# Designed miniproteins, single chains, part 13

Each design is a single chain, and the fold is of that chain. pLDDT is the mean over its residues in the fold that is shown.

## One batch from the design tools (miniprotein)

Design m424
Fold by ESMFold2-Fast:
Structure m424 (fold): chain A 82 residues (1-82)
Amino acid sequence: SPEQQREASKLMIELGSLASLTRIAVRMDLLTPEQIAERVAEMRALKARVEALRDLLTPEQQKQADVTLADVDAVIAELEAL
């Protein structure tokens, strides 16, 4: 539905922004290990919500979701390697 597609787009923007801002904050030494763990948990929660909606998306939106999810997985792996 249009509402589900809008929700997925919103979640993808929120997820991408969270990942990017967290990565910048970590590189600037602005976050404690506890805060990093909290951001990773938030990213995983948003990722799960995007994945749950993926099959309801258009093929073009699915491709964008796959890119966003892959980028987020890379960020989580980078943060967990700290």
Scores: mean pLDDT 86

Design m425
Fold by ESMFold2-Fast:
Structure m425 (fold): chain A 100 residues (1-100)
Amino acid sequence: MPSEEEFLERVAEELDRVARLLERGEISVEEAIERVEELAREARERGDELTARSLERVAEEMRRLAADPSLSEEEKRRRTALLLEVEAGMIRIRLSVLKR
C-alpha cells in the first residue's frame, strides 16, 4: 500500500465489505465500529487527517446508533451499513479527483 490512491481504494473496499457483513448479520455493530476506528488510526499514521477525521466521525455516529434504545438490532445494522456505504462513496468521489 505505497500510494494514497491505493490506501483510499482499500478503505472504500473495506467499508463496503463491513456494510455487507452488517446487512447479513455476520458482524455486530460494535465489531464494525472497531474496524472503522482501526482504519481511522491507519489514516492518521499515514498523515491523512481528512480521511482520519471523516472515519472518526462515522464511528461516532455508529456508536450513537448502537446506543439508541428505540432501534431494533436489525435496524441498527441497516443504518450503520448505510453510513459505511455513503462514506465509501464519498471516498470514491475523492479518488476520482486524485487520479495521477
Scores: mean pLDDT 85

Design m426
Fold by ESMFold2-Fast:
Structure m426 (fold): chain A 83 residues (1-83)
Amino acid sequence: SAAEEEELRRKAAEADALINEMRDNGFDEEKAIRAGRLAGEVLARVLGWDEEQLRAGAEVMVGAGAPEEAAEAFVRTGLEALA
């Protein structure tokens, strides 16, 4: 629906804004966790990422230096979006 498409665009924009804010003003763990949560939901709902893809994405995040809590939030929220 148009409302669902607007919601997902808004969530993607919020994730991007959080990442940009941390790039400009310094790292923040709570913002990283929120960005991970939003990214997981958007990737699951827009691109149809399954559990294997979400878990692989989380491994890439941790390898790139993201906190484990952000990677966990990414997987959990993505899996909740698939349920």
Scores: mean pLDDT 85

Design m427
Fold by ESMFold2-Fast:
Structure m427 (fold): chain A 58 residues (1-58)
Amino acid sequence: STQEERQRRAEEMERRYRETVREARALEAESPENRPRARELLREMDRELRERATELLR
């Protein structure tokens, strides 16, 4: 793979991570009833972080 392709993938993952964190924070700030949904989004963030770490370690 080219270095540009690897950089683009890393940037896409970081963008998704940031979007997920922002959504989770917004939901929690709006209502405690949203906590389960916010936690679900954080689980998605964890999955994406693991994928990013795997790519960086390979």
Scores: mean pLDDT 75

Design m428
Fold by ESMFold2-Fast:
Structure m428 (fold): chain A 66 residues (1-66)
Amino acid sequence: EPSEETRLALERAAKKLGIEFDPSLPIREQMKRIEEAARKKYPLTPEEQARRDALEKGHEENLKKR
């Protein structure tokens, strides 16, 4: 059985995507369903995408200093 934390994370992701979370499915099926729904439904806004890219680059530079 999936851990409580994993199940809650999947349920939250499904809710944000507007799809029904089905707890009877195995964790692998739940993850695939959510990833497919995210790729089909969720376009990131240009502003959000730029912000995430800037944060990722900053994080990578901080890791290189260690």
Scores: mean pLDDT 68

Design m429
Fold by ESMFold2-Fast:
Structure m429 (fold): chain A 74 residues (1-74)
Amino acid sequence: DWVEVYLRLVVHELRKAGIEPTPEEVARLRAALEAVTDPSRVAEVLRPVIEEIAARHGVPVERVLPAPGQPPLP
């Protein structure tokens, strides 16, 4: 299940940046991933959610998201 694999990768990157996501934040990430119908849009769909989570935890989004030259793949 690519949604669960990708969710685990995102949660892992959040934890590496010093963010422990809440169950509600994890559920939001899962819902966003499940709404993705085009794999090329996964970064576009996930970016706002990740930015919101990083902002809530006072962490720069740059510590969580990969460089803009390499979009994540499902």
Scores: mean pLDDT 74

Design m430
Fold by ESMFold2-Fast:
Structure m430 (fold): chain A 105 residues (1-105)
Amino acid sequence: TPHEEVRKIVDEAAERVLELSKEADEVSQKTVEKGVKRILAEIDAMIKAGESIRKIRNAFLKGMERLILEMRFDSEKVDEKLVNKYAEVVIETAKKMEEIEKEAE
């Protein structure tokens, strides 16, 4: 189903974000792990509730924005190159979700 495809690409995005965070400081890595777990839990709940792919995509985007803000709050220095790599993953994932929405009509 379209929702199963959305879950798959979100899981792939989460794995990519966690892999990228391995090169970050310990505080940033913990913040990313916590944020990713929160995003996955929210998306799981939305899929079970039958929410639209558009709403799920918007929740994913907002969740990632919150994660980056929490990194900036928790860490004395944030690696802007890492933030840019997260942005690339987020944009690619959002585009894939938009394609799934289009195919679902």
Scores: mean pLDDT 85

Design m431
Fold by ESMFold2-Fast:
Structure m431 (fold): chain A 113 residues (1-113)
Amino acid sequence: NADLEELLKVLKEAGVSDEDIEMLKKYINGEITPQEIGEKYPKELTLFAFALGPDGYLYIHLIPKEWYPKFLFLFAVYLYDRGLSVEEILKEVQRLKELFDAGSDEKIKVKAK
């Protein structure tokens, strides 16, 4: 799965920890449940949910800059849980990373299926 390998590479280059990379890989491969992810990352998922508006936009200005790598990881987990393909997740993660690198405080529409 070339798209999965590229997604994990992009996240690693963005500063996502090796532990979180392995967790995402296991989650996408069905080796861990959404419940197990929720139990491992309760504070991180709460912060992600805070930055995600009820209108379905992610509010970048609510995300501390030091949390950008963690948010890219959480964003990939969230999109997979919402039913996006790995190819679609890769494109969305790259887009969010570009906005983070640009220092943007924009809001972005979060895709879901």
Scores: mean pLDDT 81

Design m432
Fold by ESMFold2-Fast:
Structure m432 (fold): chain A 97 residues (1-97)
Amino acid sequence: ATVAELEAAKAAIEELLAAGQIEVTREGNTFLIRTKGDPLAEATLERVAEILSKTPYLEVTIEGDTFRVTSLLPEEITKKAKNLLELLDLIIELLKK
């Protein structure tokens, strides 16, 4: 994924969170994204998941209605991100260098 694609994916996640269309929970280095049944939110999240799956330092798996995003960055770096959006910001900064 390009920096522009990743920035667009981050913006889409932020919008879906603000609209209450998705829930994001954290388990260590893994972020679990679940839709709340909106078909447009699901279509947007599928596009986001494709971008994130092509992003360095991220592993994306789909488990039913849940998108699992795992950080492949060292724990020392991943723990600095408080949420998924901060993790994406950190990866964007790494890709700009």
Scores: mean pLDDT 82

Design m433
Fold by ESMFold2-Fast:
Structure m433 (fold): chain A 60 residues (1-60)
Amino acid sequence: SAKKKEEEEKKKEEQIQKYLDSSKGLLQTSDLLLKLGDTVGAQKALDLANQFLKKAEELK
């Protein structure tokens, strides 16, 4: 039924948004860590943010 396709599409969009939100949070964390002089922690946060962006793109 049309309702099941709409629910699947909605869940996919919600999952994409969760990955994008996680990526944004990690980018903010990376920037904060850079300001605190934690370049290693900043790079790890950036790498994780890029992984979430890739997961979001793969779901499109």
Scores: mean pLDDT 84

Design m434
Fold by ESMFold2-Fast:
Structure m434 (fold): chain A 71 residues (1-71)
Amino acid sequence: LDEVREAVLKGESGREIGERLGIPVSTALELGGQIRLEEGSPQAKLAQEIGRTLRAIGDGIDKELATGEAP
């Protein structure tokens, strides 16, 4: 499965990986997603952490608004 990791790092799509390696596209997409999370650049990891934090804050605010508690 090192070929999947190499293809993901080169920016190949899940379809391209599936067709080239003879695996289902759905499996290639799942593996590619996991590899991108693990092998992503420090900038990509930082951006993802910031995005996760912002989403969590947004979800918290939406929940408080939905329960009638004003900010």
Scores: mean pLDDT 64

Design m435
Fold by ESMFold2-Fast:
Structure m435 (fold): chain A 93 residues (1-93)
Amino acid sequence: SMLSPAEIEAGAELIRRLLPEAFEAAEQAYLSQGLSPREARVAAAGEVAANALDDPRPTPEQAALLASLSPAQLEDLVRLGAEILGRNAERLA
């Protein structure tokens, strides 16, 4: 990832603030699957970012997210979330 640890945490917190319901639902789902609090938070951020990027008609809240972070930062969060899910899927299998 090109993001520093501080930038990852800042990105996750921004997503929590802009899309709290979607973020909370994803974070709780990952926590229930045994991810650590940090991994669940980053995985939730990546999932919410991926959903915003993939939506052809983003909501105002998704549009605000896409305007608040660069495409590179959003793509890095998506990649980090996917990497966390990949590592944890192997542990849970």
Scores: mean pLDDT 86

Design m436
Fold by ESMFold2-Fast:
Structure m436 (fold): chain A 101 residues (1-101)
Amino acid sequence: MEEELKKIKKEAEEIVKELEKKAKERLDEIMEDGKTIKEYLKEIEEQVKKGEELVKKGEITEAELLVGKAMELARIVGADEETKEKIKELAKKLQEIREKK
């Protein structure tokens, strides 16, 4: 029934909001330390690289968490489309791996 599909979408939206909240709290923490937008962009790039390494190690759940955080941080700091595309490509790769037995 449509009710089950709505429940899944609502749970996914709640997870996204939870990740956005955590990313904002982390950003506020880092901003209090006087970090620049340039340093945040470097951290996003580092998180993407770390996510790729976790994928190679088979730690898919941890890689998904890092990719989610990197995407939300990229939105908050206004990262360029190139950076966002790299994160999206990694997310797509994670989904493909998850579907393979």
Scores: mean pLDDT 71

Design m437
Fold by ESMFold2-Fast:
Structure m437 (fold): chain A 100 residues (1-100)
Amino acid sequence: ALSPEQRRVLRLLRGMLARALADLEDPSASDEEKLRTLRGVVDFLETVLAENPDLPAEVRALLREAAARLREAIEQGDIAGGVAVVRELLTALDARIAAA
């Protein structure tokens, strides 16, 4: 089971990702703004990984995989692919928080 501190970190991450997803799904936002949002998500995931080495190995693997997939989507200008990664990560985090 996740510790109370680990649950707080995942809830914070979940909240930030939900805000990013809302920005990514805004039809008034430009592709440049959406790519900037995706870059912000990658930076945030890397910060969480660096500052929370005590997160379970499965969670750390999930975040590393998401960051790698997002970097690839950004390099290709694939906003839809980036959105899909953020949605998948939110679903996975919601399941892990609910199970704790």
Scores: mean pLDDT 87

Design m438
Fold by ESMFold2-Fast:
Structure m438 (fold): chain A 95 residues (1-95)
Amino acid sequence: SLLDEFLAAVERVKSHLSPEDQKRLDELTDRFVRAYDIAVDPNASDSEKQKALGEMIRSLTEMLRLMLDSKVPEDAVEAALTAGLQLIRYVRDRL
């Protein structure tokens, strides 16, 4: 699934991070995944789904900042960002 591809890409990024930055990446990943779960929940309101989409965008942006500050290799950054953007597009296109 797109989510599995994203999580696999995030695990590859983690191998390049300090333990402190790994915890921060885990927090941001958890926020992204929780927002995704709300955005695809058929019982969530349109307002909740729109808020969740915004949270996905913010979380992915913070993940990118962390990866750039930590000098993660470009290939790992690109893989994580591409998978995250595909999930954001998937959600947006269904709103």
Scores: mean pLDDT 90

Design m439
Fold by ESMFold2-Fast:
Structure m439 (fold): chain A 58 residues (1-58)
Amino acid sequence: EEELERVLEKLRERAEKAGLTPAQIDAMVQAYRDLAELTGEVPPEDPKLPKLSAPEAA
């Protein structure tokens, strides 16, 4: 709901500031949405990158 939306917005801002590509940002947002929908709860508010393979923006 609103909680999830806030987390997703912070995720996008953080990823953009880190220089990630739009595709990577979208993937992270989708991952969080999927998790919240599956469990029925919102991921942590503290936006931090999950341990992905090797995110690159350059």
Scores: mean pLDDT 65

Design m440
Fold by ESMFold2-Fast:
Structure m440 (fold): chain A 94 residues (1-94)
Amino acid sequence: KVLSLEEQRELNRKNLLILAEVTIETLLSLGTPEAIAKAEELRKLLEEFKKNPTEENARRLGETIDEVLSTLPPEVRTAAWRRWLERVAALEAE
């Protein structure tokens, strides 16, 4: 099954949205003032991306997620990746 360019863009958008949501939830679960502040920053970037799903907004959101995930302890990062994979698998099962 060959995905059209539009189908590929939609799938990429959904995957990025799920990753952003998981990262925000992970930061909020840590409960530190620094993590909460970073979650609010990601939430704003996520809202901008939902409103304007441009390549630039996707890049900003993705880069910020990558920065956040790289600073988390390995066990927290692993839990976040597992949650992301579960949500992506649920989306693909539809």
Scores: mean pLDDT 80

Design m441
Fold by ESMFold2-Fast:
Structure m441 (fold): chain A 84 residues (1-84)
Amino acid sequence: SEKDWEKAEEIVRRTVRRIGDVLGLSEEVTEQATENLLGNLSKIPKEEWAEAIQRVLDNMKTEPEVPQEVLDLVEELRKELASL
């Protein structure tokens, strides 16, 4: 649904911006990360969006330097996309 995509885009942009703020990333890096994630999600069915974010989260959990706040934000993103 076009409305589901509009909601997903809003959720992704908001969450990646928050992650960028936590990590001290530049606006340019944050925008690039947002567009990369949206580009990847646009290529798969809606039913697979939450699973794609779960894979990102699982990979991030293997990295000791990732802050817990970032992991929490990615989990919130997964839950919000799963509810669409």
Scores: mean pLDDT 87

Design m442
Fold by ESMFold2-Fast:
Structure m442 (fold): chain A 85 residues (1-85)
Amino acid sequence: MTATIEVPAPADEAGAAVVLHNGKVIGAGDREGNTSVGPDGATVTARIEGDKVIATATNLKEPGTVTARALDASGRVVGEGTVEA
């Protein structure tokens, strides 16, 4: 399965993004972008672009929710989006 999420995030606050599948972290990114492989073999690309987080998760093995969160420097959630995969 594949999920793509765009999350609004204040450009002056957001420094990191995390991607979760069914509450489990499967990937992370920042303004440089990142591609990671999660514990179940899911491939996650996440990037902060301007006032948005853009995340794509592929090769999801189980159905359920994919959540992307934008985090500030203190770890506070400043943006969040969830889709079903």
Scores: mean pLDDT 78

Design m443
Fold by ESMFold2-Fast:
Structure m443 (fold): chain A 67 residues (1-67)
Amino acid sequence: MAPSPEDVERALRGAIDGLREAKATLSPEERRAYAEQVELLIQWARQHGASPELIEEARKAVEEARA
C-alpha cells in the first residue's frame, strides 16, 4: 500500500534529524551505514511524492554525514 504524503515527510524529517544527531554520537563507519540507509529512503520518498525541498535537505544531511 502506498504511504501517505504525511508519512513520507515524517520519515524523511526523522531521518534528517537522526543523521545530524548521529554525526555527534556514532562512529564514522556507523555514520556511513546510516547515510546509505537514508539515501535509500530518499529514493523511496521521491517515488511517493515527497517535496523537492525536503529531498534536497535530506541529500545535504547525507553529504554532511559523509564529510
Scores: mean pLDDT 79

Design m444
Fold by ESMFold2-Fast:
Order: structure tokens, then sequence, then C-alpha cells
Structure m444 (fold): chain A 95 residues (1-95)
């Protein structure tokens, strides 16, 4: 189902954020806090079997807003990881 695909995308995204945080211990605190907030949103989607599509869409919008606030603090390599995550989410919604 679409919701199963979105929850799977959320779990994969959590792993990618965790890897990004582990590989980049010197991230600015504001960027680290923002990535941890995105991770918490993703984990909540992954763990909630009762999440509606509207709730997941709203959560995705919030994650993009948080990203926009800290994008200028990230390296090109770190930005690429997040852009890949968001691209996968857009594909998951569009399929």
Amino acid sequence: SLMDRLRATARESVERIDELLEKNPDLPEEAKEALERIRDILQAIADNPDASLAEVEAAFGEMKRIYGDVASLLTDEQLEVLQEIFGRWEAAFGA
C-alpha cells in the first residue's frame, strides 16, 4: 500500500540521518538539532501504523521547512544526502 511504502521510506530515511550524524560529529549545533528534529518526525511516521496520508504529507512539509532553515549551514556532501532523502519521499508520494 502507499502507507506501507511511506513508512518504509521513513525507516530508510531515519537510517540515513543517523549515518549522516555519526559521520559528521563536527556539525554546527543548530544543524545537528534540526537533523535530530527531522529524525524524530521520520521515526514517528515509521512507528505509527495509524498515521493518515494527510498527517504524513504535513510531516513531510515540516521536514522541508526545517531543512530550509539550516541548509546554509551544511556542506555540499551533507546537502546531497538530504536532497536524496527528499527526492525519495517525492517519488514515494508520486507512485
Scores: mean pLDDT 88

Design m445
Fold by ESMFold2-Fast:
Structure m445 (fold): chain A 70 residues (1-70)
Amino acid sequence: MKSFDELLQGLADKLTEEQKKEIREFAKKYGIDIKEDDSLVNIIKKMLEKMTPEEIRDFFDKIAELLKKQ
């Protein structure tokens, strides 16, 4: 089975540069400390550790919507 990290990387690889930027802005809006050298996978992990269950659902809904815009 693919690890959770491999699944997150697979999602990141499917996103456009604009969609990756939207995810970074979303994380900043929820007060996540993002460094310029942070990978998208690392940013998502930080969000999952600090966000409430409700915020996590909102985030997954946003990711699903972004993936549909391929």
Scores: mean pLDDT 72

Design m446
Fold by ESMFold2-Fast:
Structure m446 (fold): chain A 64 residues (1-64)
Amino acid sequence: SKKDIEEFILQVAKQVIDLAVSRGWSREEIEERVRRVVKSLETHYGFTLSPELREEIRRMVEEA
């Protein structure tokens, strides 16, 4: 379902952020990596994230 895809994308984004933070990446590097990963997943599933979920991911990067 769309909800399952959204939950999967959110979980992947969180894992990418956590790993990048643990490796000492800059916020700009984390932001760019997350952007690319999310875009790749949207393309792969033929799916577009809701604006609310996209904003949640943005906040996760800022709070990291």
Scores: mean pLDDT 85

Design m447
Fold by ESMFold2-Fast:
Structure m447 (fold): chain A 85 residues (1-85)
Amino acid sequence: MTEEQKKALELVKKYAEILAGLERYNAPDELIQEARTLLKEAIDKAIDLGAPFEEIVKAVEEGRKNVPDMTIEELKEQLEKLKKE
């Protein structure tokens, strides 16, 4: 697996973690929708880079299981930081 594929999978996992936190804490629908869109875009990029589908699924599953102990405001800040690339 290439370094670029690994970075793409790490980004998928991070967006999945943020989405799981936002859903768990009942964040506003607009923010949840934004996180879903960014997760989908990260998945699409990982696919485009040739990351194995099994590893993409694993990254999403691991991210969703790792719900951050963060406020909705902190989760929003993390989402904005990840968008900066």
Scores: mean pLDDT 83

Design m448
Fold by ESMFold2-Fast:
Structure m448 (fold): chain A 85 residues (1-85)
Amino acid sequence: MYPKETIEVGKLITETMKKIEALSSSDPVRREAIREISRILQEYIETKDKKKAAEKLRELAEEYRDVDPEVAELLEELAEKIEEI
């Protein structure tokens, strides 16, 4: 069984992906964001490095800031929540 921290981080990332998908699953920009988040989740499962996961999510948020500010905000909130665990 995964440690409680790993489960909580994984749940937060998955819930954020669902929030992005719920409003516009057919939007190619949002689908690409979901794929990138999924890649960060996969790396976190392998490394267990929550700080690195949060840093990558903030970098992704900056990339999306001008293209999709709503996705960027959700990614910044996710990174902050992960750091609080």
Scores: mean pLDDT 78

Design m449
Fold by ESMFold2-Fast:
Structure m449 (fold): chain A 94 residues (1-94)
Amino acid sequence: DLTVETVIQSAIGALEQLRKAIESSKKSGDDSGALLSLGPLYVSRDAALSLGDQETYDLLAETIENVEEAIKNKDYDKALKYVEEGIERLRERL
């Protein structure tokens, strides 16, 4: 069964994978892997909404928007900052 805790743990894992993809993009200049790694975060966002957890939905929606915009602007350090802030905020909800 989906629980808020399971969704948050899955989102943290997805953000940790996204962090690795952004680090790779920073080294290569290719952001395709980082943008693809946003997919699991959209799944976690929608799962939070399905559980009625508006706060986790809003947090994930904001984090996705901020990270995606930073990646598109090639501001990888800002993207990494948003990923780290997202992980910290999600951990506070466990």
Scores: mean pLDDT 88

Design m450
Fold by ESMFold2-Fast:
Order: C-alpha cells, then structure tokens, then sequence
Structure m450 (fold): chain A 71 residues (1-71)
C-alpha cells in the first residue's frame, strides 16, 4: 500500500520516532521497544481502520515529511 511504502522510506531516513508517535496517537500503544517492521505494520493497520478522508490526510502528511527529509 502507499502508506506502507511511505512509512518504510521514513524509517530508512531515521524518522522512526515520528512514526512511533503517530502509532501511539492512533492506537494508544507504547511502541518504544518495537522493531522498525513492527512500527510500520501497526501504523499501516491503524491507518486502514480510519475513514478514507482521514487516511488521505495522514498519507499526505507523511509524504510531506518524506519530501522534507529527502531534500
């Protein structure tokens, strides 16, 4: 999925802590001890449970962070 692709790229750029914060906001789970793969998988799962409008909003926000990190 697009969310998974963007999330994996953000982790590769060292932005895992931002993804962990988002997972906590969406699920209430403490991800501080989770692997990169666990954080990506849970984020994608959490996003998939939202409305289409909220999914698009979050994916677009992640894309903006990715573009800023790659510049």
Amino acid sequence: SEAEEVARKLVELGLKEELRALVYDLTGEDTSKWSDEEVVEKLVEAISKLSKEEQEKIINALKIHLEAAES
Scores: mean pLDDT 80

Design m451
Fold by ESMFold2-Fast:
Structure m451 (fold): chain A 63 residues (1-63)
Amino acid sequence: ELVEEVRRAAERLRRGEITPEQFDNILIAGILRLVGDYIEGKISLEEAKKQYEEVLAEDERLR
């Protein structure tokens, strides 16, 4: 799930295991996959919005 992927990436970023640029790439790639899943009918619009909001909240916690 996108939220779990972002949380794991955030933890690695906090530990200095990845760079901020690598974190941004993971975040962007994850959001693009989420949009693709919605367009292909694999998830509902409500589920896509929920995951997107949870990902934004996780990104905000790092600032």
Scores: mean pLDDT 80

Design m452
Fold by ESMFold2-Fast:
Structure m452 (fold): chain A 90 residues (1-90)
Amino acid sequence: SAELEAKLEAGVRALLESRGYSEEEIAAMFAAAREAQARGTPLGERIRELRERGIEALKNGDTSAALEAVEELVEAMEEAYRRRLAEEAG
């Protein structure tokens, strides 16, 4: 549902903000994640799987699984962003 997706996104955003990322960097990370998913890369497939796991955990009230999915999503999004920056710099 749109409500559960918004809640998952809010959790991801809060964790990225807590790690010191700016609004511009966070927007770039979300863009890199969307691009990885659109290209069908293994990282993009992992991000899709983690989003689905996070939404399912929230739907089931499994707070522990939802928090784990948010942490893994943040790590995957950071990796997508690093790869994008490396491609643009090389």
Scores: mean pLDDT 86

Design m453
Fold by ESMFold2-Fast:
Structure m453 (fold): chain A 95 residues (1-95)
Amino acid sequence: NLEKIREIALFFLDSTLESLLKRAENTPELERFLKLLEEDRKIIEDLSLSLEEIKERLTNPLAISSLEKAKLLYEGKITGSLSDELKEDIEKILK
């Protein structure tokens, strides 16, 4: 189910972005990174795109990594590597 993969990918992206923003100083490099990440977020949120089209269009390494982790988790391949809290949140998305 592509919709559940999108939800998990956005969850990973948002969690990582929140952690990054709490630690990072506001620099021009960070501003460019966030601009590219926001563009990739819109690609993941685009309901007209297939999973293959999303993969082709993503450029930001964090967005690419989040989508790949979401796919592997949805397929049941990486659940054992997650924290208990993160696992519970993702299990709610998978339902």
Scores: mean pLDDT 72

Design m454
Fold by ESMFold2-Fast:
Structure m454 (fold): chain A 86 residues (1-86)
Amino acid sequence: MVTFPKVSAEEVRALLEKVADPNLSTRIAASVVLMLLAPYFDEEAKEVLIEAASDENPEVRETAIRALKNIDPKLYEEALKRYEEA
């Protein structure tokens, strides 16, 4: 079976920290990278995104929601509920 490289929960947390950066260019770059890597996220990385959907920072919440939508519609629905409740 061909093994695909997986993006870990630690790598996703690091990208989410950059999404909260005060520099707009850094935030945009981190969001784009997170979206591009979304199909390669392992299960723990997906859970980090679900938790990020309720983050106090609206940029982090929005990026997490969009990334989850690109992975799985069911995860997107769960994250959207957290986003609306935050």
Scores: mean pLDDT 75

Design m455
Fold by ESMFold2-Fast:
Structure m455 (fold): chain A 116 residues (1-116)
Amino acid sequence: LPTDVRHLPKLAEFLKKLFEEKLGYKVENVSATVARLDENTVLIAASFLLQRPDSEEWVPVTLTAVIDLKTGKVLEVTVRAPDPELARQLAEEFKKALEENGKEIVEVIKSDEPVG
């Protein structure tokens, strides 16, 4: 496990808004952490409860994403959920949403680390 893990409340809030507004899910209890893998790449790990538009059930979801801080490119996305089919669907939807908003994600990550 990476030794330098940072909790980013602004990133958690950004991901909640992104998934609710762009994908139409309800998302609660978001926690987001970032670990630096190298000078240009970070690992985002997020955990949250997700409710689908046609369901009253809340399901626990874990998202990990590897992002290039220079380009905003999403290099890898992995999603874990109790239902494997839901996990696959969410991985595709989240990857697309993150890729479309990569520059904003990089800005949010940098804003939670005030550079002097």
Scores: mean pLDDT 82

Design m456
Fold by ESMFold2-Fast:
Structure m456 (fold): chain A 57 residues (1-57)
Amino acid sequence: PLQNVGNLARRIARELGASDEAAQQASDQAVQTFQQTGSVSEDQLRAIAQQVKAQAA
């Protein structure tokens, strides 16, 4: 379900040291990607989290 994708993305972003705001952005992007493609891998979730963190720096 969408909640699991969003929660996992948020968790990964926080583990990478992102702020709560950046973690929420990673969650939103992961959910959007899942809705557009029907699937999101763990590698894709990590890539989204890293990209959001880099933009916030």
Scores: mean pLDDT 77

Design m457
Fold by ESMFold2-Fast:
Structure m457 (fold): chain A 74 residues (1-74)
Amino acid sequence: SEAERLYAQGLVALNQGRYEEAVRLFEEAIRLTPKSDKDSLAKTLFALSEALEKLGRHEEAQEYREKAEKLAAE
């Protein structure tokens, strides 16, 4: 799916230190992921949180990590 492709591109960007690009790619992947796909949403939210931490956006990173943990617990 397009969401899976964007997630994969986000991981490449994250690995290459392109943190702002990784954030944009993960945000778009989340937007395109069905609400019912909790596993994919949690996975992408964890990755988004990591990219935000790398950018020093600690408060936003914490919020997304909390959302990811909540979804993963379902």
Scores: mean pLDDT 89

Design m458
Fold by ESMFold2-Fast:
Structure m458 (fold): chain A 70 residues (1-70)
Amino acid sequence: SKEQETLQLMANVLQALVDGDVEKAKEYIEKVLSLKDEEAVEKLLESLRTYSKFDPRAAELVKYFEKLLE
């Protein structure tokens, strides 16, 4: 289902962040944005903003995400 695909892509972003693979996390963010699911986009961005308080990689992903939303 679209919901399961969306959740998997969001999980893939967070897993790539944990693995330190910022470039792969950016690729998954672009895939999440392509689904045009505003609720999923906001939830993922909120999670990344929470992690950005103590992880500079998450802060980089937040900046990338916000740039794509402009």
Scores: mean pLDDT 85

